Designed miniproteins, single chains. Designs and how they scored, part 100

Each design is a single chain, and the fold is of that chain. pLDDT is the mean over its residues in the fold that is shown.

## One batch from the design tools (miniprotein)

Design m3474
Fold by ESMFold2-Fast:
Structure m3474 (fold): chain A 110 residues (1-110)
Amino acid sequence: SVEERLLELAEQTGNPKLVEAARALIEGKYDEAIKLAEEVIKESTDPVERALAYAILSVAYARKGEFDKALQYAKEAGKFYDGDPRVAEAIQLASYTVAQLLGIPELPLL
């Protein structure tokens, strides 16, 4: 699933709070995932960790039906793209989730 792949990417960063945010997302604990991802954004200077945190926010808000926020956070994740394939995949996973829930077969990068 999207959530399971975000967990795998989070585990690759070595950031335990980011891993906890992704686990909360898998468990359907969207408010917990949001709070943990917001904390990562405040505490981390690493662009991969920040991009993944924004992708988690995007997916969590999309699952809650808050599509305007989901699109906003997917766009924020895009700001951290510098060629790292993990960031590219995180953006794709967030965009795919929003597109799928809106019934759009394809959604361009925000």
Scores: mean pLDDT 84

Design m3475
Fold by ESMFold2-Fast:
Structure m3475 (fold): chain A 85 residues (1-85)
Amino acid sequence: MKGKKDLTVEEIAEIILEKFKDKEKVTIDEMVEVLKELFKELGMEVSDELIREFVTNVFDPDRSGYVTREEILEILKYLEELRKK
């Protein structure tokens, strides 16, 4: 669990895509779980509530309960944009 390495956007992208390679869509709960594991590996403490709010507001404003693979790619583009700043 000890680690000083920060995951790059590319590494985060690979992990997320690998988790969903056999799925075209996932539930909000599954997406929250994947992001929790990513932040845990980075040694960051991020609340489940914050992650769920982010996922729901960005990908599921209609409360459908699902996130598509396309929407995951949109998140990765957003993270790349933040990296530029």
Scores: mean pLDDT 66

Design m3476
Fold by ESMFold2-Fast:
Structure m3476 (fold): chain A 51 residues (1-51)
Amino acid sequence: GEVEAAAERAAREFGLPFPTAYRAVRSVLDAGRPLSTLTTLLKAAQADKAA
């Protein structure tokens, strides 16, 4: 569904395994947050990994 499509896109963009991205998308949506919040959090996490 929509969550799976969003998870696949996030996995590709941030180099995450699909199951990890899927859980992140589900967690954000279940908390009532927009997917833009997920993108912001994943960018911050990836910046921390790059350091």
Scores: mean pLDDT 73

Design m3477
Fold by ESMFold2-Fast:
Structure m3477 (fold): chain A 113 residues (1-113)
Amino acid sequence: MIAQLPEDLQQELIEADENKDWGTFARLIYRIFTDPRYASLAEQLVVQARAVLLLAEGKKEEAIELMQKAANTPEVYELTPPTEEEVELARLILEVNEALRNNDQERLEELFK
């Protein structure tokens, strides 16, 4: 995923993640989601974020089914438990996506803090 982004954007995402700067991370995710050049990447990030949250809830079978359906493959996936940081990033990605779909500018502004 990240490897498909421009180097500058990849570097900004890594720095935001390392610094736990969720506001900057949310703004970068917003840029990816609003740029039609990254439509496929945005869709893939949403699927991965949903799978991470399902794994965190102990819904491993649902997470695997979601990933298999998105990849259009019958292969069995072995998914490791997500870290707390991965769960926080997944929640943030989904919240940005939901706010964009609902045209909720106030929520986006809150997420960017």
Scores: mean pLDDT 72

Design m3478
Fold by ESMFold2-Fast:
Structure m3478 (fold): chain A 91 residues (1-91)
Amino acid sequence: REPAPALVVVATTPEGLPMGLIVAGSFRAAGSEVELIEVDDDQDAAQVARRALEERGFTVTEERTSSNGSSTFIYAERGEERAVGVGLKPQ
């Protein structure tokens, strides 16, 4: 389908770390640069991922939250480059 994103930021609480590692590994295998950020339960993982993308000069274009609310996907662009943020907070 579409080529892999240039950058993927995965921010996760400790409970989400096993899934975060799988997601990070999958994007690395597809050729993306991946940053994995572990956050405390008091932190908004999706917001941390969004800020990491914005600090690297990406502009957020779309956000989607999973049906159960435990995962947020953030789509971002910097010129012709695409990036994805993933916030994980399993309940």
Scores: mean pLDDT 80

Design m3479
Fold by ESMFold2-Fast:
Structure m3479 (fold): chain A 75 residues (1-75)
Amino acid sequence: KKEELIKKVRELVDKGIENGDLASGILQALELGRESGYFEEIEKVLIDYLKEKLNLTEDQAKEVIEGARRVLERR
């Protein structure tokens, strides 16, 4: 379900912050979104959650996510 997916995404971000590997957490969340078919929804959830947890602007959150997405596309 979408609600379970959103909770998983938040957990991955939280663990990434705690472990000092936020990029890995974001990549895992994006892969989860891609596998589930909810990629666009997961991207929006990530933007909102990164703004809340790290006090980022929307543009900064989008840049972080785009960076992670490009890593996925490059193999």
Scores: mean pLDDT 78

Design m3480
Fold by ESMFold2-Fast:
Structure m3480 (fold): chain A 91 residues (1-91)
Amino acid sequence: SMAEKVTYDWMADMLRKIYNNTLTDAEIAEIEAAAKAGSISAQTALARYRVLKGEDTSDIPEIALVNLETAEKLREIGDEIDKELAERRAQ
């Protein structure tokens, strides 16, 4: 549905802003509202935001926290690969 497509595109943009630390207070409120409404994607994004800020995650569902841990591990692996490729190209 169009609502699902908008939600996925919007969430991808929010995740990018979370990683770049450019998320606004209004956008944080939108993520919190979506997470409270039961969006697992929004709950995962909220978990990332709170972990990056050193905030409490006890109110976030365990499945969203597990998704965050998996995503963080994959990101770390991706960063190491990109670094190795950049070092090889610089030689």
Scores: mean pLDDT 70

Design m3481
Fold by ESMFold2-Fast:
Structure m3481 (fold): chain A 81 residues (1-81)
Amino acid sequence: MEAEREARRKRYEALSKIFEEFSKDAPYVPFTKNAKEIMKKVSEAYRLLAEDRNLDEAAKLFAEVAKPAGVTEEQVRAFLE
């Protein structure tokens, strides 16, 4: 169980770095008009999870990104657990 928690933290740190790179002027991220802003928010959310596990702030950032799909903060919290 402790090893699983550490593995999850490392995974969030890696994901934060990946999405941070995607948030730069990368021509291969043509999903939406606001793709760079979306990737920046996702990177920040994973960074918060890796540093302090601030689920509240991370859930808000993910919910903002998933707002067009009707995803709620509660659903994001359940997904992150």
Scores: mean pLDDT 66

Design m3482
Fold by ESMFold2-Fast:
Structure m3482 (fold): chain A 91 residues (1-91)
Amino acid sequence: SAARRAEIAQSARDDLAGLEQYLAAHPDALSDEQKLQLAEQLIATGDRMESLGALEVAAEAYRQAGKLYEELGLYDKAKEAYEKAKALLQR
């Protein structure tokens, strides 16, 4: 239902905001392996949110994944994630 999709999108929005604040406050909290796994999970979250029509939340997930890939020196993956985010916001 539309209501259930809205609840899922809101939960993801809150989780993404909390994650960004936590990582900004604790830049050394994650190992490189943990950052890679988190970036992959954020891409999966973005893909799921996009499929639900939650485009702003999807773009935020892709942007956060891109930042983690960039921090890891994985610039091709970072670029792909940022381009996915940008494409959703060009409507």
Scores: mean pLDDT 89

Design m3483
Fold by ESMFold2-Fast:
Structure m3483 (fold): chain A 78 residues (1-78)
Amino acid sequence: KKIEELKRKANASKAAAEGLKRQIDHVRAETDAKAAQSTPEEAAKIRAEGDKRVSELTDQLKKAEENAKKYEEEIKKL
């Protein structure tokens, strides 16, 4: 019972991490595309906003990866 619950939680956390990796790639691509079409001054602001969003997503990714690892470690103890 408990091992199946932990497996589901580990898989969910791994799926969340993969989703966050895709979001980071998308934000970087969008930021680069918008900056390329803008003035240098506007491009600097766009890149700063993109970097902030990537930083936020990277923090979420680290939490999702830590959660997946914790659930996997709990499974190994069973």
Scores: mean pLDDT 84

Design m3484
Fold by ESMFold2-Fast:
Structure m3484 (fold): chain A 103 residues (1-103)
Amino acid sequence: MMSIFEAAIKAVEESGMPEEAKKEAIEKLEEAERYHRLGLEAMRQGNYEEAARYFDEASRKAREARRITLKVGGEKANKAAFYAGVAEGVSAIGRGVARVAAG
């Protein structure tokens, strides 16, 4: 099964939006996936404060990608925005869990 970040990237690639907007949104989603993986690794090591920071950064990057896709508009771009929003939410949940574990 494809990750939510990979699904968002493919939706951006298929969106028909301008190439500069595609590149920017894809770069933000790739950064979000990288930070989300770092957050999961920090969670596995019991480094909950660092995990919370990584998940927060992942959520911010996914939000920026969603903002780019929403500005373009249209059915396929809105689908990309939806997947980016789910990715933002998944990372935000990770941040919340990490903060509770850190307390």
Scores: mean pLDDT 86

Design m3485
Fold by ESMFold2-Fast:
Structure m3485 (fold): chain A 104 residues (1-104)
Amino acid sequence: MKADELVERIKKAKSPLEAIDILVEAVRQGVSADDIKAIAEKLGYPEAVEAIDEMRAAGLPDRQIALAGTAVLGSAIGKEYGAEAETADHLGRRLAPLVRELAA
């Protein structure tokens, strides 16, 4: 899925949970850390862009950066909607299977 298509879907999301579901599905389908960074830049979340750049500078693998970057971006979206606790719980549950694959 192209970054521009994901940005438009996220902008049309009716809730932060729907936006997180779009991001998690994209990461599950193999979207790269650079794609997550492009989405964060286009949506106006500089904290997610900075986090991705720091992880890349630290030498982390792309898959690990994409998962962690999605968590930062999802948290930023949740905060903007005033639903930080709900989005944190949902994000943790949705990313847990993908994080376990990295730990195996």
Scores: mean pLDDT 83

Design m3486
Fold by ESMFold2-Fast:
Structure m3486 (fold): chain A 71 residues (1-71)
Amino acid sequence: ELLELAKKLAELVKNATDENLQEALKLQAKMRELVAARPPSAEEQKQMEEILSEAQKVLDELAPRYRALGE
């Protein structure tokens, strides 16, 4: 389920090590594949944004590390 991958992504960035960031990037790739195969509904999109909003604060602080890991 797309939402379950979003939850896993958010959890990985809560305690972001280089390993967790690499796993987060892999999950993002899987989520992109799922969206391409089955576009999410408006409701699913909103739920994903809400789930990932908590991760946004961590991502903002760790953006340079994400860039170093290929994003």
Scores: mean pLDDT 69

Design m3487
Fold by ESMFold2-Fast:
Structure m3487 (fold): chain A 54 residues (1-54)
Amino acid sequence: SEKIKQAQEMLDGTVSLLTQLTKDAGKIGPDSKAHFQGLLDTARLSGQALLDKL
């Protein structure tokens, strides 16, 4: 469906943004980096797995 395609494009954009934010957060400190890394891992692993089931 077109909604799944739009969700995939949004996920891809989110992964790209979170990758950049994780790098930037690494300059602030390890706790900030870990927080954004967790969001990135969730988007890459859980988000993609959920979209693949739709």
Scores: mean pLDDT 80

Design m3488
Fold by ESMFold2-Fast:
Structure m3488 (fold): chain A 74 residues (1-74)
Amino acid sequence: SLEQQYRQLRQQSQQAQKQLQQGDPNAPQKLSDSLQQMSDITRQLATTLDPEAAALALQTADELDKQSQQYKKQ
């Protein structure tokens, strides 16, 4: 399910953030990839929601995209 995929990606993102604090040079890319995939899933889930919930989900996806781009530039 998309929810299961999202949970796995969130766990990967949390692990990558921990690795970033440990100085892992691959951690920024892992964080960027996980956040981007979470954004993609959030946008897909938004299509199944009512308009108000969909708007909030899309706002969350936009924020995830911005965070992903921030880590990608490191």
Scores: mean pLDDT 84

Design m3489
Fold by ESMFold2-Fast:
Structure m3489 (fold): chain A 77 residues (1-77)
Amino acid sequence: MTVEEAREIAEKLGIKEAAEALKKGIEAFDQGNAQEALEHFEKAARLLEEAGTEEAKKAADVARKSAQTLRDLLESG
C-alpha cells in the first residue's frame, strides 16, 4: 500500500483530517521538506490508528513506516 492509497482510504472512511495530513506530507516531501513531511505523516498515523477499523490500521501502518523512513533520513543525512 502506498501513501497515496492510504490517503484514499482515509477519504473513503471520512477521516478528512488524516487524508489532509497525508496530502500535506506528500507535498512537503516533494518540496524537499523532510521534517514537515514527517510531522504530517505522524499526525495521519495517529488519526488513522484512533479510527480503529482494519483498513484504517493498515493505512496507519503505511503512514508510520513513511514517518520512520523520514526520521532515519533526517538522523543519517
Scores: mean pLDDT 82

Design m3490
Fold by ESMFold2-Fast:
Structure m3490 (fold): chain A 85 residues (1-85)
Amino acid sequence: SAAAEEFFKRAEELEREGRRLLAEVENPPEEFKEALEESVERLREIGEQIANGTGPNVSAQEILEEAREAEEEPFRILEEALKAQ
């Protein structure tokens, strides 16, 4: 449950930071909004799988890597889009 709670917290923090940037950027790219939504959902799904006790059918290292990529991807997309403007 503690591990699941950490992933739910990470999802909430990602959503909060993304919402802050969406308010700051005049015309945020649709790709950023979509990537943010998908990444938040992915982190929540990881938390639910841990909470359900089903565990991952993949290694813990793979789950941690997926979580890190999900947290980084939206901001990479935003950075590239802002530099193109």
Scores: mean pLDDT 79

Design m3491
Fold by ESMFold2-Fast:
Structure m3491 (fold): chain A 71 residues (1-71)
Amino acid sequence: MSEEELAYLRALSRIGQAFHDAYSTGDIQAAQQAVQQEAQREVQRLREQGLDKAADKVQQAADGILQSLAG
């Protein structure tokens, strides 16, 4: 697995955990906020590491999750 693929999967795991923790309370707004904040942190971290391809994939995945939660 490439460094970018591994970084992407790790970022998705953290975003997924944040989503599950918030969504389990039944609060869709909290779930949206958790995904947005965690995705922003992960994208920033990846770009600082020069992993722009992984950052782009994380942003796309987060946008997809947020779109689904918006209805």
Scores: mean pLDDT 82

Design m3492
Fold by ESMFold2-Fast:
Structure m3492 (fold): chain A 88 residues (1-88)
Amino acid sequence: TRAELERRYTEALDRLEEDLEELEKLLEEDPEKVAQAILEGLKRALPVLEAVRQWLLEQGLEDLAARVDELIERVEELIKKAEEALKK
C-alpha cells in the first residue's frame, strides 16, 4: 500500500539523516582522516539518492522526495567540505 511505502521510506530516511549527522560531526572532529574515509562513499551515494528522489516523485510521494532533496544538498555540502579538507 502507499502507507506501507511511506512508512518504509520514512524509516530509511530517518536512518540516513542520523548517519549523515554523525558523519558531519566526525568530519568536524578529524577532517583529513574522515574525509579520506568517506569521500568516495558520498560521491557514490549521490546518483542513488537522485534515483530514489525521481522514483518517489513518480509514486506521488512529494514530501518524501523533498526530504531526499534536502539529503542530496547535505551530501553535496559534505563532499565539498571533505574535498577542502584533503587539499594541500
Scores: mean pLDDT 84

Design m3493
Fold by ESMFold2-Fast:
Order: sequence, then C-alpha cells, then structure tokens
Structure m3493 (fold): chain A 62 residues (1-62)
Amino acid sequence: KSEVLKKEAEELKTRSDELEKESVAQARAGKIAAANELSTQALELRLESIALKQEADGEEWG
C-alpha cells in the first residue's frame, strides 16, 4: 500500500514539474493566460502528490 502511494505521488510530482516548466515557458513567450492555466494545474497535481506522500507516511490531510 505505502509503496504504491509513494509511486503515484512521484508520478504526480513529475507531471506537476513538467506543467510548471511549460507554464514558465509560456509566460516567457508572453502567453500569460496559458501560463496561469498550466501553473494552476501544476499546483493541483503537486497538492495531490503531497497528500499521497502524507498518507503513505501514516499522516492524513489536516
């Protein structure tokens, strides 16, 4: 159980990092609306990743 949650958390973190990088690239290109959308999606995935890691460590959302 814990190992599966950690693996899922790492996958979500990787996806979040990729979206964050793309958001920065879009912002540099002047596509601010696209950058904001990608940044929001990256943040949501990052929060999910953190939640799964906390569950794997025996902690829950507070």
Scores: mean pLDDT 79

Design m3494
Fold by ESMFold2-Fast:
Structure m3494 (fold): chain A 62 residues (1-62)
Amino acid sequence: MGLSREERLEAVKYARDKYGDLRAFEVGLRLGLSPEEIVAALRDPTPVEPSERAKRAVEELL
């Protein structure tokens, strides 16, 4: 995957908005984020503008 930490967090929030929390959690784990980091991202209501790399990573994992 080769995504930065910020891009991985963007991918989790993108997956949450498109596919829901359960799929977003799966994406975060597959990208190598800790459960604590994923839960923190899911609880953060701040909108993100995900990078094209983050979006592509989600679509490839799901």
Scores: mean pLDDT 81

Design m3495
Fold by ESMFold2-Fast:
Structure m3495 (fold): chain A 87 residues (1-87)
Amino acid sequence: DENLEKAIKAGKEAEERAKKIGFDASKLTDEEIAAFQAEFAAKYEGLSDEEVLARLTPEERKQLEQMILAQQIKMGKAAEAARKAAE
């Protein structure tokens, strides 16, 4: 499945990016990621990703990058497990 392969690749790239910037994704719980996404979606509803980035404070920009990386890493691991179960 092309979608599983893309998710796995994105997850691995996010892991390398997290290592490069010194971010430990394992410090974030699924609840913290979900809470951030819900608050962020409510705050910036109807805006494109580029418009959101232009309006972010430096602190929010850093938090957004960390949350995106953590989500991509978790999705990649889930996709890898699903691929192994299907093959």
Scores: mean pLDDT 75

Design m3496
Fold by ESMFold2-Fast:
Structure m3496 (fold): chain A 87 residues (1-87)
Amino acid sequence: AVSEERRREVEELVRRAVEAGALPPEVLEPVARVLLESPDEALRRELAERLERVIRLREEGRGEEAGREAERLRELALAELAELAAR
């Protein structure tokens, strides 16, 4: 079960990502799902750190670097969701 604390932390991070235009919805949705549902604490921490970086890069106008980080976020999130579905 997802704790209320984790849900609030993820909701806040997602809100900031939406405000910054950090990720398209098709990437943000799988990232948010992994942050909420994955049992892998290290992966959740990595995804949160990478999303935070994409938010900063977008706010700084560094769109090419943000795009590269967004692709890595997509890869990591989709891989974890596929693994969770296979279990």
Scores: mean pLDDT 84

Design m3497
Fold by ESMFold2-Fast:
Structure m3497 (fold): chain A 68 residues (1-68)
Amino acid sequence: SSEMQDLLQETRRLVEEALREGLISEEEAQTLLEHADLLAQQGDLESLRDLLDWLRGEIERRKREREA
């Protein structure tokens, strides 16, 4: 669905941004992208939304830790 594609694109964008900023490792980025792709293949829209919400919080947390 369009919503699933939008969630996947936003997840990829956040992962790429976090990797670029040094907030996550390449291994973490790969694992997150593989997990998002699996959820999309399964049609699990709710779990993909949960993953995106968690990722946003985790990125914000790591940014704050880096500034401390």
Scores: mean pLDDT 86

Design m3498
Fold by ESMFold2-Fast:
Structure m3498 (fold): chain A 87 residues (1-87)
Amino acid sequence: SSELEALKKAAGEAMEELLRAAARAGVSSQQLDALFDLIEEAVARLNKAKTPEEALKVVEEFFERAKALLPQLAPLIDELRARVLEA
């Protein structure tokens, strides 16, 4: 559906923006590696999502885990999550 594809596109763009922001913020190599793994897992799950509801669950879980991993970027993560949900 167009809704599912819009959500997947918005999620991918937000994940790329978060990865760039984390790199610029100088987070630890361990945090960057963990974020990369989290993005890789989320992208794989999104590619298998057949409904907007399945994709939304993946997106929500990703941002919850990302915020726990990168509390210093919590305001940006909250903004990115809101942007994806408005897609």
Scores: mean pLDDT 88

Design m3499
Fold by ESMFold2-Fast:
Parts: sequence; structure tokens; C-alpha cells
Structure m3499 (fold): chain A 97 residues (1-97)
Amino acid sequence: SKSIEEVIEQILKKLEELKEAIKNKDVEKALKILLEIETLVGVLELYGAVTKDERLLELARRISEKLKELKEAIKNKDFETALKKVEEIEKLLEELR
């Protein structure tokens, strides 16, 4: 659906902004962008629930778990691990296309 694709594109754009914040070691900005991404992933979970799309629900939940790991890496200033977690999330989003 076009609405799901638009949400995925918004998340991917925010992940690029997040990578820039991580590369700049801007923890405050990275956490702010991460909250915006978490909100958009919540929209994907809601879509999966109302449409009974089990694949969308599974992938959105896996992305949410990776976002938690990413948040801890950012908080710990482990920027190398944070960038790897962003790449893992990008791969999961590509599976939704």
C-alpha cells in the first residue's frame, strides 16, 4: 500500500539523519531523531495489527527491538555499534518493500 511505503520512506530518511548525528557524536540530536523513528515504526505496527498483516507485525517488532539496542549504544557512546544497528534496521525495512 502507498501509505505503508510512504512511512517506510520517512523512516529511511530519518535513519540517514540519525547516521549523520551519530557520525557527529551528537547524542542529544541522535536520541531526538530516534524518538521520531520509534513513533513511525509504531505506525507500521498499528497498520499490521488492523490489516492482520503478520509479516508486517513481525518485521516492525524486530525493528523496534533493534531500535532499543541502537538507543543503548547511543547512550553508551558506542557509535560504531550504533551505526551497525542502523544498517540492520535499514535491511529489515527493505524486507517490507
Scores: mean pLDDT 87

Design m3500
Fold by ESMFold2-Fast:
Structure m3500 (fold): chain A 56 residues (1-56)
Amino acid sequence: LSSQISSLRSQKSSLERQATEAAQAGDSERARSLLEQVRSLTSQISSLESSLSSSS
């Protein structure tokens, strides 16, 4: 789980960087798609972190 979270965090950082570059290039469709992926990864990370801090 910890390794999975680390991988997802790394992927999120990469996608955020790509979204910024796409936005700077004026590619709003690409930037939007990348930001949606960032949102999905953020939700997954939060869910996994909640699982790790759970007593269960």
Scores: mean pLDDT 82

Design m3501
Fold by ESMFold2-Fast:
Structure m3501 (fold): chain A 96 residues (1-96)
Amino acid sequence: SAVALEDWPAVVRAIFDRGLANREGSEALGARLEELAAWAERPPEERAAALERLRAEITRALMELEGVAPEEAERLARELVAVLEEAAARAAALLA
């Protein structure tokens, strides 16, 4: 069953929560946690620029792949970027 597009931010959050809770045997998860932690430690200006680029790319992908209206795509992209930023902060705290 397909997850409704508007529910994707909650799904992404749940996947990150599960990934952070389950540290057993995943070298890929370890590498992703280190990447997310390094991301959270980057200068605010660099993070802002990269997050804006990511938001624009997600917005474009949603409009092109799903046929989502521009306003809806921009809203969902902002929510996804916020979830990723929260996950990065939590990864940094976890590795501290």
Scores: mean pLDDT 67

Design m3502
Fold by ESMFold2-Fast:
Structure m3502 (fold): chain A 80 residues (1-80)
Amino acid sequence: LTDEQIAAIVEALVRKGLLDAAEAAALRDVLRRNRETLSLDQLKKIVLAYLGNRASAAELQAIAAAQSVEELIATIEALS
């Protein structure tokens, strides 16, 4: 993960009302610490864990279905 990709993921989740500022800072820190070893599946699991019950079942399924980091970012940006 690049710093730009981490920023895009976190900022999209904040913009959609799915994370507050403290949660955004915590997620950014987790992604930065693990960016060199993080697989797409692990990234999706971390994002889904931070969303918890705040996203609908359909939104969680859409995130889980993303096949790339770019698709994951686009999916988050498309959330209601």
Scores: mean pLDDT 80

Design m3503
Fold by ESMFold2-Fast:
Structure m3503 (fold): chain A 81 residues (1-81)
Amino acid sequence: MSEEEQAEKLREETLKEIEEILKEAVEKGKISEDEAKKILRGVENFLRSLIEQVKQGKISLEQFRRLAEAVVRGIRKEVEA
């Protein structure tokens, strides 16, 4: 599997995890459904930007993985506050 294919798979897995976190936050009344959609779109755009940086050799696949994990932690912390 290419580095680009690995990054795309990691993006899909990360978005799915964040979608689950946001769904739970909406169910608990912590954020609105519209706010959850806005956050998800922002994360999607950010991860797409990171994939472009991997393709350009600006960051490694390992750095991409760590940044994706940090995004998940950040979103969880914000919506659980």
Scores: mean pLDDT 83

Design m3504
Fold by ESMFold2-Fast:
Structure m3504 (fold): chain A 70 residues (1-70)
Amino acid sequence: SRREIGLEGAELMREYKRQGLSGVEAGVKAAEEMEARGLGPSAEQKEILREIGEKLREIGDELEEQLKAE
């Protein structure tokens, strides 16, 4: 499940942080390890997340334009 994958990723980040890595470094290594284990998002899920990210950026830009109008 997504919750189980999230917990696995969080545990890996904690492990790498305990080894003295920075939060960013720990996150990168945890993501690489999750991908190596086949627990990362699929190519299809990555594409969906990219599209969602693009839509959220567009909405943010529209809201910023509205805020500039006072």
Scores: mean pLDDT 69

Design m3505
Fold by ESMFold2-Fast:
Structure m3505 (fold): chain A 90 residues (1-90)
Amino acid sequence: GSRLYTATATVTLPDGKTITFKVTLDDSDPSDVSFETLSRAEGYFVSSVKLLSFSGDTATFEVTVAKVDPKTGLVVEEYTFTVTVTLTEI
C-alpha cells in the first residue's frame, strides 16, 4: 500500500505573528498535499501548500499565506514561504 507521512511546520509573518500547521503527504500521490492549521494568526490563513521536492524523509514545501482586510474580509496580500521538514511515516 501507499505510505502516509506527516510533519508540523511554523512560518513567521512579516509582522512577527506565527502560523503552525500540519502537512500530510501520500507517497503514491505526492502532488496531493493535505494540510491543517494548528495555531492561527488573526487576519491570516494558509491558502496553499505545494510540494517542491521529496527525497527520503525530507520534503520542501511552498506555503502561501493570505492576509485579509478586517473591514471587507477580502485577501489584500499574499506571502510565500519555502519550508523544509523531516517527515514521519504514519
Scores: mean pLDDT 84

Design m3506
Fold by ESMFold2-Fast:
Structure m3506 (fold): chain A 64 residues (1-64)
Amino acid sequence: SMTGGYQSMAGLLGKAFLGGGLELGWSEEEAQKRVDELFSKSPKEAFEGLEELTREVDDLLSER
């Protein structure tokens, strides 16, 4: 796979996922654990995980 920017993407995904998890009320430890699991998986699975988190954050915001 051509993932020349994976390192940059992984950093962005990690920060976004950590921030989103904290916004959803996850503990810092739980958010960090999730990020670590994503990085141990394929980039595709990491992307899918981020999409799911984004959907949950959007749903939370729509309740306000």
Scores: mean pLDDT 62

Design m3507
Fold by ESMFold2-Fast:
Structure m3507 (fold): chain A 93 residues (1-93)
Amino acid sequence: NRLQAIRYIALATRYLRQGDYDRALYYARRAYDLATQAGDSGLQSQALTVLGRAYLRQGDYDRAIQYSQRALDLDPDNESARDILDQAQRLLS
């Protein structure tokens, strides 16, 4: 369900902004599953971007790199995922 995936991405982003990373990760994973069921690679990329940002904010740079790279594999034009990847690589080095 694409609409539910969009709503869960919005909810995950809201929790991310509040610093509630556990809920942000939970809803982003749910959004990813729904986007996968819908066959929507753009929404999959957006959900993975939220996962990457949550891990970046928590200092888990290895996971931030993993999720942002997966987001870029699905949508090479995803500038948010590129930004997360670049930041995580810089902070890891």
Scores: mean pLDDT 91

Design m3508
Fold by ESMFold2-Fast:
Structure m3508 (fold): chain A 91 residues (1-91)
Amino acid sequence: SFEELREEALKKVEEITKGLPEEDRNALISVVRNVFAKAEEAGLTEEEMRELMDFVLKGIEEIKSLTDPAERRAALARLVQEVDDRIDKLK
């Protein structure tokens, strides 16, 4: 179900982000929550949502590897834009 995918993704992002400052951790968790909200509004299928979430979680792992907070913020902004672009292509 969509809710099971959301719960799975939230558990994964919480595990990935455990080593980050609270502000960065909360921002990345919010991205996951916002992606689910946008996907539901766009009418994405469960399969499309699963593929989109795999992309988002890989992006978050890359962001976690960055040591500079400014680079993390820039990468987060890019990830959000890439997600929006992917959702628009699926409409």
Scores: mean pLDDT 83

